# Designed miniproteins, single chains, continued (3): the designs that were tried, part 87

Each design is a single chain, and the fold is of that chain. pLDDT is the mean over its residues in the fold that is shown.

## One batch from the design tools (miniprotein)

Design m11221
Fold by ESMFold2-Fast:
Structure m11221 (fold): chain A 74 residues (1-74)
Amino acid sequence: SAEDVERAARAALDAAEAGEGAAAGTGKWQSRMLAPGGSTEEAIRALERARELARELGDRGSTQAADKALEAVR
């Protein structure tokens, strides 16, 4: 679901913020989304929502990680 994709994206952002690196977080998230039932369109929409939430929280690192993930998926 879109909510599950959003949670996966947020987990990737949290991992990047914690120092695991945006690339590592993005890789984990992409593996989950490319599993059976994942969709690129749903993933993009969830990442855009996650980026907006990161901005509202004032998380620059999380916002940057979301932007990188969006570039990787698009």
Scores: mean pLDDT 58

Design m11222
Fold by ESMFold2-Fast:
Structure m11222 (fold): chain A 93 residues (1-93)
Amino acid sequence: HLAEGVAAFRRGEYEEAVEHFEKAIEEDPSNADAWYNLGLAYFKLGEYEKAIEYFEKAIELDPSNKKAWKNLGEAYEKLGDKEKAKEYYEKAK
């Protein structure tokens, strides 16, 4: 399901990507990449609060994922929280 989700995401089929990533998480809830990609799909859908929730799960499982920290900053920036955005951008370094 992770591979199908990535393929759907690359085609811009973000709702389809969400369904595949949710199935990947159901099969393996410790898969940090699945949580990260679910966050990316929701970010593309403009669902920034959901994106934040799933990026936070990804970094709990894999705090070395610099892209997840950067995308957390971008999601907070989209919500108008510039202070939190700056904090997460610093963690992405």
Scores: mean pLDDT 86

Design m11223
Fold by ESMFold2-Fast:
Structure m11223 (fold): chain A 60 residues (1-60)
Amino acid sequence: GPPLAVAVADYRPQRPDELGIRKGDRLRILEEVDEEHYLAELLSSGDTGLVPKEKIEIVS
């Protein structure tokens, strides 16, 4: 899968395994979990969690 992405919108975690992101945050894609979600790492903190695919854009 693509290694890098950027957040295109803010997202607040709705469950403990989700990652909070802000627009412009840089992410590493770790896994494609399902059609709607990635497991991602926030590059600024090293925190990991699930993010909706619609909230991020792959940058390569």
Scores: mean pLDDT 84

Design m11224
Fold by ESMFold2-Fast:
Structure m11224 (fold): chain A 58 residues (1-58)
Amino acid sequence: SAAQAQEHLALGQEYFKQKKYDEAIEHYARALGLQPDNAEAQANLKKVKERKEEEKKK
């Protein structure tokens, strides 16, 4: 549902803020599973994955 997707989006944002990238990815992916067309979740999932990989390469 839209409410569940929004809840997972909010949790993903909170984990991303805390630099808990795996938890953020999990919640953004769940939001996308519920709403595949959610542009905010798509953009944030991409950003988290890029940030996680960038930190591994440094």
Scores: mean pLDDT 82

Design m11225
Fold by ESMFold2-Fast:
Structure m11225 (fold): chain A 82 residues (1-82)
Amino acid sequence: LEAAAEAVARAAEEAAAAVPGTLAARAEARVSPDDPDTILVDVEIEAADEAAGRAAAEAAIRAAEETARRLGLRAVVRPVLR
């Protein structure tokens, strides 16, 4: 499951970084202690403006959810905009 969490974190990070106006993106993911089928994802995004930050957060959430779904898991994403 650690490998699955890493895959979900990388997908979220790459998706956020691909959005124009994203200056930096970092993601960390872990298996939920309460539900082994749930991956908890924290995504920290630095963006040039609020619109870019919102777009990057949306992209990260979508990528994390899709990657988790392919693995038979769920993702709960917590974006932090700076």
Scores: mean pLDDT 84

Design m11226
Fold by ESMFold2-Fast:
Structure m11226 (fold): chain A 69 residues (1-69)
Amino acid sequence: MDDNLRDAARALARLAREAGMDETAARLEEALAAGAPAGELARLVSEAGARLVALAGRSDLPLGGPYAA
């Protein structure tokens, strides 16, 4: 299994959980745990990535906003 692909899937699963996208996170976590083939994992990563990119395009009001003041 590609190390980069697994790392991306884990990162996206964490971001999806934090964003409230529990179904997306669960699918990535399940695929990782099951040792899904690279093609299937890549598909799930692509789907999750697209959704998270849409969210990342929104206003991020993290520590920078209140802590920058």
Scores: mean pLDDT 71

Design m11228
Fold by ESMFold2-Fast:
Structure m11228 (fold): chain A 80 residues (1-80)
Amino acid sequence: MLEEAKKAAEQGKTQEAVELFEEALRNGEKPDAETLAYVGVAYLAIGKNMESNELFLEAQKLGATAAQIEAAMATLAKAL
């Protein structure tokens, strides 16, 4: 589920990425910093700015750098 959510985000399937991520969380899966960064960009792309900010803060708390978040944004921008 988390792998599918990350892959959907990388492919620009932002709504699908968010839905897969929420399903993974319901199933007790624990996202890593990279997955939080990609899905955070997907939340931002669909207009959920508050949720996006919360995911980016959690990603940084788990060790994601600003450069890693920027890389996720660049990947999604190319897919859109």
Scores: mean pLDDT 79

Design m11229
Fold by ESMFold2-Fast:
Structure m11229 (fold): chain A 55 residues (1-55)
Amino acid sequence: MMEEKRERAYRAAKEAIELQGMEPETVARALARGLGLSREEALRIAEEAKRELEE
């Protein structure tokens, strides 16, 4: 249920950061609005996506 929403958010965040060079905060705001996630959860996902791209 919620896991599928998180997977979607993860992919979107990773793509936006990698291809567009968006800041995690900007991506988190877009995810919260678009997917109905809390700001905290959206930020967490965006930060994790950035971390994965760095590794």
Scores: mean pLDDT 77

Design m11230
Fold by ESMFold2-Fast:
Structure m11230 (fold): chain A 67 residues (1-67)
Amino acid sequence: TVEEARKLLEEAERLLVRGHILKDKELYREALKLAQKALELAEKANDSETIERAKRTIESAERLLRE
């Protein structure tokens, strides 16, 4: 559901913040997994706002993993 996708994105965003503070790349990998699952759920629900939010979160996690 869209609500489930949004909750996964909230957790992913929280993990990205914590990973940055703690310098822990495992948190970025976990955030990436949650954001990817959220994207699948958002696409099934055809919710454009949540799809876009999920894509931004994936891009952020991937960028941080390359640093």
Scores: mean pLDDT 86

Design m11231
Fold by ESMFold2-Fast:
Structure m11231 (fold): chain A 78 residues (1-78)
Amino acid sequence: EVEELLEKGREYLERGDYEKALEYYEKALRLARERGDRVLEARALENIGEVYRKMGDLEKALEYEVRAGMLLIEVGLE
């Protein structure tokens, strides 16, 4: 389940385990895409961006944040 994978990613992010947080968020992203759930896809992209921001990789953080925002605009959400 996408939401369970997002929750696991958040747990690892809170522990400072960025590698495992990315692993779970990337799994959530793949599953959301397979299901065509664009809202959960955007949420996974936002969470990946947050991990990169905490790692100091602002270029990747911005890339994922922009992708999430574009998706939410396409589905009529902010």
Scores: mean pLDDT 85

Design m11232
Fold by ESMFold2-Fast:
Structure m11232 (fold): chain A 70 residues (1-70)
Amino acid sequence: DEVARLEAEAAREAQKATGYANAISFLKDALEKGEDKGTYQLGIDGAERLLAEHQARRDKLTAEAEKLRS
């Protein structure tokens, strides 16, 4: 079932996105505590880009699965 495969791939992309969202939250908390702002900000910027990429892949896979279900 291609729909099940696409939904499984979307779930994996969602899991990766959740991982990056958690990393961003951790790094932002560290910044608020007055730790090295330059290093943590670069980490946040990188993680935000990857979060957006994996969210976009999830959304595309979900849309493809929905189209096949209709």
Scores: mean pLDDT 82

Design m11233
Fold by ESMFold2-Fast:
Structure m11233 (fold): chain A 56 residues (1-56)
Amino acid sequence: MREKIEELLERAREAAKAGNRLEAEIYLGVAEIAAAVNKDEESLEEVRKLLEEVKK
């Protein structure tokens, strides 16, 4: 499960760099839910940091 969350975060970063903010937010939302369900605090922190960057 953690590897899947990492993959979603990577996709979100790439989408944000390409200017596709909506796609990035979708990937981040899915990653946040997955991390919360698995009680993965580290992944939740990464999601929040990246979400702040995408929102600018």
Scores: mean pLDDT 77

Design m11234
Fold by ESMFold2-Fast:
Structure m11234 (fold): chain A 83 residues (1-83)
Amino acid sequence: ADELLQKGNKALREGNYEEAVKYYEEAIKKDPDNVEAWLNLGYAYEKLGDYEKAIEAYRKALEISPDNETVRRRLKELEEKLK
């Protein structure tokens, strides 16, 4: 899980958003409660223009960590953008 999260984060930094999605999906498959993986998966989908999947990922992160202000802000901004 941690290794896959690190590979995802590297791909995200390099602008390789499709590769980042793959690594985060594998990280989540091993550890579905990993808030960072869900948050970064949402961000990668947002960069790819897949706003529906980004919202789903951010909602999952919020379900695990309801007090995470970063996730809450991202989700609200994205939902408002799609109006």
Scores: mean pLDDT 84

Design m11235
Fold by ESMFold2-Fast:
Structure m11235 (fold): chain A 56 residues (1-56)
Amino acid sequence: SREEAEKYYKEGLKHFEKGDYDTAIELFKEALRLDPDYSEARKKLGEAIEAKLKEQ
């Protein structure tokens, strides 16, 4: 589960770096669903949501 969560997290980071916040949010949510204690995914999910709100 953690290994699978990490794959989603890494893919989410790539989308986050591109400014594709909607896709990054979905990928970070999936990582957190697979590993609810994945603190890095939780942090990045929050950052992606904030970035999306700023973008509007």
Scores: mean pLDDT 84

Design m11236
Fold by ESMFold2-Fast:
Structure m11236 (fold): chain A 90 residues (1-90)
Amino acid sequence: GVAAKLEEAKERLKKLAEELKKVEVSEEELKKMEEELREAEENRDAELAEIIALRGLDPEQAEQRREYVDLSIELLKEIIKHHKERLKKK
């Protein structure tokens, strides 16, 4: 079902985030990640409103999409924090 596919997608996303923490990131790449995070946060509510309005998602499907978007933003914050701490010690 949709819920099972969402949980699988969340687990794949978490695993990808852990791999991205292991990759060496430059200060320039980190600045790009910070800009991507800012854009994602600014567009979060607008994207979700558009998905609900244009695609006719029921409330359950809309909430599942929101959970995925929220997780993506949180994981990006964790990746950025990890690389900032790494670069601060370098």
Scores: mean pLDDT 73

Design m11237
Fold by ESMFold2-Fast:
Structure m11237 (fold): chain A 61 residues (1-61)
Amino acid sequence: SPVEEERRRGEALVAGMEAAKARMVAILEPVDPAEAAEVGARMDRYIASLREQTKKRIEEL
Protein backbone atom coordinates (compact mmCIF):
# COMPACT_ATOMS: atom_id res chain seq x y z
CA SER A 1 0.00 0.00 0.00
CA PRO A 2 1.15 3.62 -0.49
CA VAL A 3 1.03 4.10 3.31
CA GLU A 4 3.33 1.11 3.92
CA GLU A 5 5.70 2.26 1.12
CA GLU A 6 5.95 5.79 2.59
CA ARG A 7 6.47 4.34 6.09
CA ARG A 8 9.30 2.05 4.87
CA ARG A 9 10.90 4.97 3.02
CA GLY A 10 10.71 7.14 6.16
CA GLU A 11 12.10 4.32 8.32
CA ALA A 12 15.02 3.81 5.88
CA LEU A 13 15.84 7.55 5.94
CA VAL A 14 15.71 7.66 9.75
CA ALA A 15 17.89 4.52 10.01
CA GLY A 16 20.44 6.07 7.62
CA MET A 17 20.54 9.33 9.59
CA GLU A 18 20.87 7.47 12.92
CA ALA A 19 23.83 5.51 11.46
CA ALA A 20 25.41 8.78 10.21
CA LYS A 21 24.89 10.35 13.68
CA ALA A 22 26.54 7.36 15.42
CA ARG A 23 29.53 7.57 13.06
CA MET A 24 29.98 11.34 13.43
CA VAL A 25 29.70 11.17 17.23
CA ALA A 26 32.21 8.26 17.34
CA ILE A 27 34.71 10.33 15.28
CA LEU A 28 34.25 13.55 17.33
CA GLU A 29 33.89 12.11 20.87
CA PRO A 30 37.64 11.37 21.47
CA VAL A 31 38.66 14.82 20.10
CA ASP A 32 35.85 17.15 21.25
CA PRO A 33 33.12 15.57 23.43
CA ALA A 34 31.20 18.88 23.67
CA GLU A 35 31.03 19.26 19.88
CA ALA A 36 30.07 15.56 19.59
CA ALA A 37 27.14 16.19 21.96
CA GLU A 38 26.05 19.32 20.02
CA VAL A 39 26.23 17.52 16.65
CA GLY A 40 24.30 14.57 18.11
CA ALA A 41 21.58 16.88 19.45
CA ARG A 42 21.26 18.71 16.10
CA MET A 43 20.98 15.41 14.24
CA ASP A 44 18.35 14.17 16.75
CA ARG A 45 16.25 17.28 15.99
CA TYR A 46 16.60 16.65 12.24
CA ILE A 47 15.64 12.97 12.67
CA ALA A 48 12.56 14.05 14.66
CA SER A 49 11.68 16.41 11.78
CA LEU A 50 12.02 13.53 9.27
CA ARG A 51 9.64 11.40 11.38
CA GLU A 52 7.09 14.24 11.47
CA GLN A 53 7.37 14.70 7.67
CA THR A 54 6.71 10.97 7.12
CA LYS A 55 3.70 11.13 9.47
CA LYS A 56 2.26 14.12 7.55
CA ARG A 57 2.78 12.43 4.17
CA ILE A 58 1.03 9.28 5.40
CA GLU A 59 -1.89 11.35 6.81
CA GLU A 60 -2.28 13.00 3.35
CA LEU A 61 -2.46 9.63 1.57
Scores: mean pLDDT 87

Design m11238
Fold by ESMFold2-Fast:
Structure m11238 (fold): chain A 67 residues (1-67)
Amino acid sequence: SLREEIERLGRKAIEAAEKGDAETARKYLEQLERLGVLAAIQGDEESVRLASELAREAIEKDPRLAL
């Protein structure tokens, strides 16, 4: 499901950010952003919120991701 894919990608982004692997974390964040847009188009507000929360958590682990 879209929610499961968002959760999976978000967790991978957070793990990469915690390890200092900014390149890998950014790649997963880009994929997460695309799924968040898809969720928004489909009216899946819960999945949009989940994607935003996971992205924020990854950025909190590695602030370079916000640049």
Scores: mean pLDDT 86

Design m11239
Fold by ESMFold2-Fast:
Structure m11239 (fold): chain A 75 residues (1-75)
Amino acid sequence: EEQAAREIERAVAEAVKDVPGTLSVSARVLGDTAIVYIDATSEEAGKAAFEAAKPVAEQASRRLGLKDVRVIVRV
């Protein structure tokens, strides 16, 4: 569970590394659901980070056998 969270966190961090205004990425796994938190400096930066992160988080979660993934942006 912690290992799955760290794997998703690394994949998302890599995907958003080139998105200006991304402050931090963290991930948690609760049962069969992955939750990814992205902290951004603005709503615009948050939207860009979300668009970059969503497909990567979904792919990583699917590879790890998880049933759901949620990407939450905090400004």
Scores: mean pLDDT 82

Design m11241
Fold by ESMFold2-Fast:
Structure m11241 (fold): chain A 68 residues (1-68)
Amino acid sequence: MVAEGLRRGLGGDLETAREALHETHRAAGLPEPDDEEVETAVATVRRGLEDRLAEGRISEAQRDAFLA
C-alpha cells in the first residue's frame, strides 16, 4: 500500500507516491499532503534502503532495482 507507492517515488514516480500518501491521509481524516511531505516520505524510504545496503542486507543491484 503506502510503502509500495513511496517505493515507486524512488524511481522518480512522485505522482504515484503522492497518490499513495494522499489516500492514507484521506482515510485517516488528515489534510492532503503537500509536495514536501511526499518528498520527505520518499527520502525516508531511500534512507532505509541505504541503511540496509550498508548492513549487507541487500545488494547494490537490489537497491538500484528499487530506483528503476
Scores: mean pLDDT 70

Design m11242
Fold by ESMFold2-Fast:
Structure m11242 (fold): chain A 70 residues (1-70)
Amino acid sequence: LFERLQELEERAREAYEKKDYESAIKALEEAKEVIREAERAGLISPEDAARAIKRLEGLIEKIREEQKKA
C-alpha cells in the first residue's frame, strides 16, 4: 500500500514541478483509488481512508487553481 502511494505521490510531484498539472491531478486521482481499494480490503479504516482522500482532494483543488493561473 505505502509503496504504491509513494510512487503515485512522486509521479504527482514530478509532474507538478514540470508544470504538467493534468498528469499531477491524474496521479492524485489514482492515489484516491488506491486508498479506496485498501479500505475495501480492510488494510485501512474507513475514517483513515476518508481523511486521506480529503487531503488528496485538497491537493487536487490547489493544483487546479495553479493550472488556471498558468
Scores: mean pLDDT 80

Design m11243
Fold by ESMFold2-Fast:
Structure m11243 (fold): chain A 82 residues (1-82)
Amino acid sequence: MEHERRLAELRARTEAEHAAEFEERRAEIEKELEKLKKELEEKLKKGEITEEEAKKKLAEKELELGVEEAFWAMEVAVSHFP
């Protein structure tokens, strides 16, 4: 019976760690996108960039972060064999 308890504790700990990592990465991505949006808005107001350049940079960053998130999510999912 001790073996079952140890497996349950290990499983719960691993699940909690993965959930925490997922939440942290998601929050980090959201924060980076918000920061970039604010920087692009400021540059746009100052005439340092065009609207098209701002949209392109934002889209490129969203794609980059989205690809990283998708790869990370897939790695986490696929690594759960046992």
Scores: mean pLDDT 69

Design m11244
Fold by ESMFold2-Fast:
Structure m11244 (fold): chain A 55 residues (1-55)
Amino acid sequence: MLRSRAEAEAALEEARRLLEEGRVEEADHIMKQVAAQFGDDEELLARAEAIWREY
């Protein structure tokens, strides 16, 4: 599980890589973890949303 904002940012980078590989379900799992733990962090949520819009 994510312990810090830096880990959440690294997880979003991994999710972007997974989407590039077509591994949508694994990317979705990471995105949901970030949203569940950092749901009040508008910057992280905006970044996650931008990644989803690209794919």
Scores: mean pLDDT 77

Design m11245
Fold by ESMFold2-Fast:
Structure m11245 (fold): chain A 68 residues (1-68)
Amino acid sequence: EPSREELLALARADPRMTPQEVAAFSDLLAVTTPEQADALQRKLDADPGYRAANARAVRRLIEHFRAA
């Protein structure tokens, strides 16, 4: 299974991903503690734009792995 570093490299290499989508995905991959998970969830709940960017980034990477 791909590592966090590999997933982030794929996101950064995709020219269709915006800097906001890459940043949102990087935040998701950086979650390693319950406190970080709670902070991310609060940010997702408070910012619809951030939530949408995160959802798009995850979808693009799922599509990449399905196409491979």
Scores: mean pLDDT 75

Design m11246
Fold by ESMFold2-Fast:
Structure m11246 (fold): chain A 81 residues (1-81)
Amino acid sequence: DPLEAAADAIRKVLEEHGEPEVAEEIRQFLRDLAARGVDPATAANAVAMLLIAYSVEGRITPEAAKAAVDAMNAALDAAGV
């Protein structure tokens, strides 16, 4: 499942950056999108926008947001998306 792989990759990166609460929020958000049948590319764009918003709000660092987006894209690419 490409979205489960993306969720796991994001979780690991955000936890490494000391953001376990944000990691769980993003995981739940991706699971909700998957449950509604949202395609992986659209779900990835939504998550990237949410991470950017969190970065702008100061909830996570810009470095954590970039690392999470990069990890998500790498996981989706590995899954053939």
Scores: mean pLDDT 83

Design m11247
Fold by ESMFold2-Fast:
Structure m11247 (fold): chain A 98 residues (1-98)
Amino acid sequence: LPPPTPEAQAAADRAIAEMREVFEKYRKEALNLYKQGKYDEAIEVLKQGLDEAMRLGVEAANAFYDAGQEGAASRVMDAISELGTEAEKLIEEIKKKG
C-alpha cells in the first residue's frame, strides 16, 4: 500500500487514539471489578469495551477506504488487531485467577 498523506496519517492516529481511549475507560472499570474479586464481571466489561472500540475502529477504517486512503485504513485495522490481542491476554489472565 502507498504510505498515507500527512493529513490521512494524522486522522488515522486520532481515530486510533479515540478507539484506545474508549477501551481504556472499560479497562479501568474492569480493573475495579477485578480488585473486588468479580472476575466474570471484569471479563464481560473488557469484552464490551473491545466491542465498542472495534466498532469505532471499523467505522473509521471504512471511512478511510471510502475516501481512497487505503494506507490510513490499513493502519487503523492494524491497531484494531493489536487491541484485540491485548484484550484477549487480559481476559486469559483474569480467567487464570477465577
Scores: mean pLDDT 86

Design m11248
Fold by ESMFold2-Fast:
Structure m11248 (fold): chain A 86 residues (1-86)
Amino acid sequence: MKETLEKTVLGMSGISGVANGLVGRRLGEKMFESERSAELLRRNIEDARRNAELAEKDPELSESVEFARRAVEEGERRLKEYEEEK
């Protein structure tokens, strides 16, 4: 699943991967079963967050930035809960 996550967020350099609620929700469970996956999620969240900020300045992408923000927020919440469990 690491390869899929990397291609979705890092490779695309867009508001994808963690910003895609369906993919993020399914991968979220697998990510938090592995500390390595959690680190990858952190970097993907950072990248998605930066892309969301850039998209916010573009009227055409404003509708997508809301989607990206929620996906990032969910990812961060899940990551924090994972860290708190351990």
Scores: mean pLDDT 58

Design m11249
Fold by ESMFold2-Fast:
Structure m11249 (fold): chain A 64 residues (1-64)
Amino acid sequence: AMEEYQELIRRAKELADEAAALRKQAEQTGKTVSPEEAKKLYDEAERKRQEAAELVARANEIAS
């Protein structure tokens, strides 16, 4: 359904925004806390970016 497509795209955008915020936090954490903590935040951001890409792919498959 079109509503399912729109919901997937909305979730993907939210995940992409969260990934960007986590990368910014990781940069600050690396300077003020530890490189190890920063790496965990970078890994979390990358996972969210990949999930966003998967949701976009699923949305496109539904829309096909």
Scores: mean pLDDT 82

Design m11250
Fold by ESMFold2-Fast:
Structure m11250 (fold): chain A 82 residues (1-82)
Amino acid sequence: SMEEEKEELDEMFEDLRKLIKSGDIEAVLDVLEKLKKYLLSLKSEELKEYAIKKLKELREEVKDNPEIVAKIDKIIKELESS
């Protein structure tokens, strides 16, 4: 269901927040690349829009990490153009 899929996305983003707090930037960038590939494979426009919203929220939380911000911005642009 759509609600279950949104909950799965929420869990993915929460796991990503925990990884960001660990300070392993290379691991964060790797997970973001995998997340991008997963999100681009989604057939539901509603889920893609939800993911873009979650990515924008994460971007605001990670302003102190310019490499992570740049990666998030790139993912948002790729999702919006797909």
Scores: mean pLDDT 84

Design m11251
Fold by ESMFold2-Fast:
Structure m11251 (fold): chain A 75 residues (1-75)
Amino acid sequence: ALRLMDEAAIVAAKVNPEAARHIVEAKQAYLRGDYEKAIEHLKKAIELMRKDGTPEAKRAAELVEQAIEEIKKDL
């Protein structure tokens, strides 16, 4: 999950800094063991990236969705 969040934050920062901020907050929540709060931040990032509609935004959203799936396996 951490690698996917780091990669997603790098891609998101290029197209939507607010989405990138939510991914960073999600990583911090995950490191604290707050998986539900991590997923909430990642969902907000997906919403922002999907509103953008660019191919780069779509790629970042896909990376974030994969991170959510990996976090859910840790639950």
Scores: mean pLDDT 81

Design m11252
Fold by ESMFold2-Fast:
Structure m11252 (fold): chain A 68 residues (1-68)
Amino acid sequence: SGIAALRAARDAFAAAGNGGGAAVLGETLKSVEEYGAETARRAALRALSDPRLGPGERAGLQAGLDAL
């Protein structure tokens, strides 16, 4: 399921030392659990459009979209 894939991705990013990527994956997971996969996907796509995003956070958001 997408939820299991998101948890695995979050834990992998945290283990790799990418706290920013792990944090945005945690927010995506929370969004899926509270609002559903489509709402979480749209929120992640909107966040990816922010030019101020660091590379760690961008990688986390992309991994979240791939898991959804």
Scores: mean pLDDT 86

Design m11253
Fold by ESMFold2-Fast:
Structure m11253 (fold): chain A 55 residues (1-55)
Amino acid sequence: ATPQSDLKFLALPEEEQTEYYRLSIEVGVKRALNDKSKELEEKEKRLEELKKKIE
């Protein structure tokens, strides 16, 4: 069975895997709280960069 991009995620360095999880949670929480901070914008940009590596 072909996993849902899981193998591409596991191919990332451990540090980038940890960063992806961390940023996904932080961005999700901040979006839910309607935070319009520059910090959220920077974290979203970094998360998109990591997401492109697994897609």
Scores: mean pLDDT 73

Design m11254
Fold by ESMFold2-Fast:
Structure m11254 (fold): chain A 63 residues (1-63)
Amino acid sequence: NADALRARAAGYRALAENLEKSVKIHKEDKEKYGTVGDEQIKNVEKLRDRYRAEADALEAAAA
């Protein structure tokens, strides 16, 4: 049902937002300390983008 799909979409949005915060932290750590590599940042960005895409698909299905 549409309400369940919207609830799931909200969950994926929240997960993506948390991953966005992690991307910011990793980019700062790379800039300041050199402790995080580009591949690690890319992997977190891929997961962020994937959760955003899942949320978009669920919202579209709920419409």
Scores: mean pLDDT 83

Design m11255
Fold by ESMFold2-Fast:
Structure m11255 (fold): chain A 107 residues (1-107)
Amino acid sequence: MKYYIGVAYYLSEDHVYGAAAVADENGKILAEDVVRLPKEEFEGMTEDQALGVAAGLAASRAVKKAGVKPEEIMDPGVESFARAESLEDARKKAIEQAKKLAKEGTP
C-alpha cells in the first residue's frame, strides 16, 4: 500500500512551525503532527533551513504516528512543502497536500 505525506511550514515572530499529514492512497488522513521550535534555536541558520528542519521533524513524527514505513511514503520532495500564514493554515495545507498527492498518485 502506498502512503502520501503533505507538509507545510509557518514562520511566526518567535517560532518556526512545521505541520505534516499522512494519507493513504484513498486520501484518508491516518496521522497528523505539528512541531513548534523557538527561532533562537536556529541562530546561524537561514530561514529556509530552519523551516526545513521544523517541516522535516513534523513529517517524521507524522509517519511514526501513522505506523507506516518510510519507504512506503510517496513524497516527491521539498518542492511539495507549502508555506502557510498561520499554524491553523499550516495544518490545513498539510492535509490538503497529502490528499492532493494521494489523488495524483492513484489512477
Scores: mean pLDDT 77

Design m11256
Fold by ESMFold2-Fast:
Structure m11256 (fold): chain A 112 residues (1-112)
Amino acid sequence: REEIRRELEEAVRELAELTRELSRAAAEAAARNPEVKALLDEAVNLAAGAVNLAAATVESGGAVGDRAIATLRRAIEALRRAAEAVPEIKELAERTAELAERVRRLLEELRA
């Protein structure tokens, strides 16, 4: 369990970093094309929320884990929609979704 916890802490840190990069890229894309702003805002806000809940789960020893997993699933779906709709952030959104999926798997493993 300590090994899974360490991997989860690292994955959450990396997800937080990618989410910050995605937020900056999404803001630039939305400035050029306002039509995609709502979609990008949803993806970024869900990813940031998932990071906060996953970090809280690590700190609390498992509390809010189910909420973190549910938010990660929603974030992954939103990130994949953003990647399909907005070519300028496609690679970054896909990488963020892949890392969010890893965090989700690690949280489920920690819960089991």
Scores: mean pLDDT 85

Design m11257
Fold by ESMFold2-Fast:
Structure m11257 (fold): chain A 90 residues (1-90)
Amino acid sequence: MVAEAEAEAERAAAELERLAESFNEEAAALLREAAEVVRRGLLEAGRLLEEAATLSGAERERAIAEAQRVAQEAAAEGGRLVEEAEAVHA
Protein backbone atom coordinates (compact mmCIF):
# COMPACT_ATOMS: atom_id res chain seq x y z
CA MET A 1 0.00 0.00 0.00
CA VAL A 2 2.55 2.62 1.08
CA ALA A 3 4.98 1.64 -1.71
CA GLU A 4 2.15 1.90 -4.26
CA ALA A 5 1.12 5.29 -2.84
CA GLU A 6 4.74 6.47 -3.02
CA ALA A 7 5.00 5.37 -6.67
CA GLU A 8 1.71 7.10 -7.57
CA ALA A 9 2.69 10.28 -5.69
CA GLU A 10 6.07 10.41 -7.45
CA ARG A 11 4.52 9.80 -10.89
CA ALA A 12 1.86 12.50 -10.40
CA ALA A 13 4.43 15.01 -9.13
CA ALA A 14 6.87 14.17 -11.96
CA GLU A 15 4.16 14.78 -14.58
CA LEU A 16 3.37 18.21 -13.11
CA GLU A 17 7.09 19.08 -12.91
CA ARG A 18 7.53 18.02 -16.56
CA LEU A 19 4.58 20.22 -17.58
CA ALA A 20 6.18 23.15 -15.69
CA GLU A 21 9.17 23.05 -18.09
CA SER A 22 6.87 24.22 -20.92
CA PHE A 23 5.23 27.08 -18.96
CA ASN A 24 6.47 30.56 -18.09
CA GLU A 25 8.35 30.98 -14.78
CA GLU A 26 5.32 32.15 -12.75
CA ALA A 27 3.06 29.33 -13.97
CA ALA A 28 5.93 26.83 -13.60
CA ALA A 29 6.31 27.80 -9.91
CA LEU A 30 2.60 27.11 -9.31
CA LEU A 31 2.84 23.74 -11.07
CA ARG A 32 5.87 22.77 -8.95
CA GLU A 33 3.95 23.82 -5.83
CA ALA A 34 1.02 21.65 -7.01
CA ALA A 35 3.45 18.74 -7.48
CA GLU A 36 4.69 19.07 -3.88
CA VAL A 37 1.13 19.37 -2.49
CA VAL A 38 0.03 16.22 -4.36
CA ARG A 39 3.19 14.29 -3.42
CA ARG A 40 2.88 15.16 0.29
CA GLY A 41 -0.86 14.43 0.43
CA LEU A 42 -0.66 11.07 -1.33
CA LEU A 43 2.30 9.98 0.82
CA GLU A 44 0.39 10.91 4.00
CA ALA A 45 -2.74 9.10 2.77
CA GLY A 46 -0.61 6.04 2.00
CA ARG A 47 0.87 6.13 5.48
CA LEU A 48 -2.63 6.26 7.03
CA LEU A 49 -3.73 3.30 4.87
CA GLU A 50 -0.67 1.33 6.05
CA GLU A 51 -1.72 2.02 9.65
CA ALA A 52 -5.32 1.02 8.81
CA ALA A 53 -4.00 -2.37 7.60
CA THR A 54 -2.90 -3.10 11.21
CA LEU A 55 -6.33 -2.14 12.63
CA SER A 56 -9.80 -3.71 12.58
CA GLY A 57 -13.45 -2.71 12.83
CA ALA A 58 -14.36 0.91 13.52
CA GLU A 59 -10.74 2.03 14.02
CA ARG A 60 -9.77 0.70 10.59
CA GLU A 61 -12.79 2.36 8.95
CA ARG A 62 -11.90 5.70 10.59
CA ALA A 63 -8.28 5.45 9.41
CA ILE A 64 -9.42 4.66 5.85
CA ALA A 65 -11.85 7.61 5.92
CA GLU A 66 -9.07 9.92 7.15
CA ALA A 67 -6.74 8.71 4.38
CA GLN A 68 -9.45 9.39 1.77
CA ARG A 69 -10.05 12.87 3.19
CA VAL A 70 -6.32 13.72 3.10
CA ALA A 71 -6.03 12.48 -0.50
CA GLN A 72 -9.12 14.44 -1.60
CA GLU A 73 -7.88 17.64 0.06
CA ALA A 74 -4.47 17.30 -1.61
CA ALA A 75 -6.12 16.70 -5.00
CA ALA A 76 -8.39 19.74 -4.55
CA GLU A 77 -5.52 22.04 -3.52
CA GLY A 78 -3.28 20.72 -6.30
CA GLY A 79 -6.06 21.20 -8.84
CA ARG A 80 -6.59 24.78 -7.68
CA LEU A 81 -2.87 25.52 -8.17
CA VAL A 82 -2.97 23.96 -11.66
CA GLU A 83 -5.95 26.18 -12.57
CA GLU A 84 -4.02 29.25 -11.36
CA ALA A 85 -0.97 28.15 -13.38
CA GLU A 86 -3.13 27.84 -16.53
CA ALA A 87 -4.57 31.33 -15.97
CA VAL A 88 -1.09 32.84 -15.45
CA HIS A 89 0.33 30.98 -18.49
CA ALA A 90 -2.43 32.35 -20.74
Scores: mean pLDDT 80

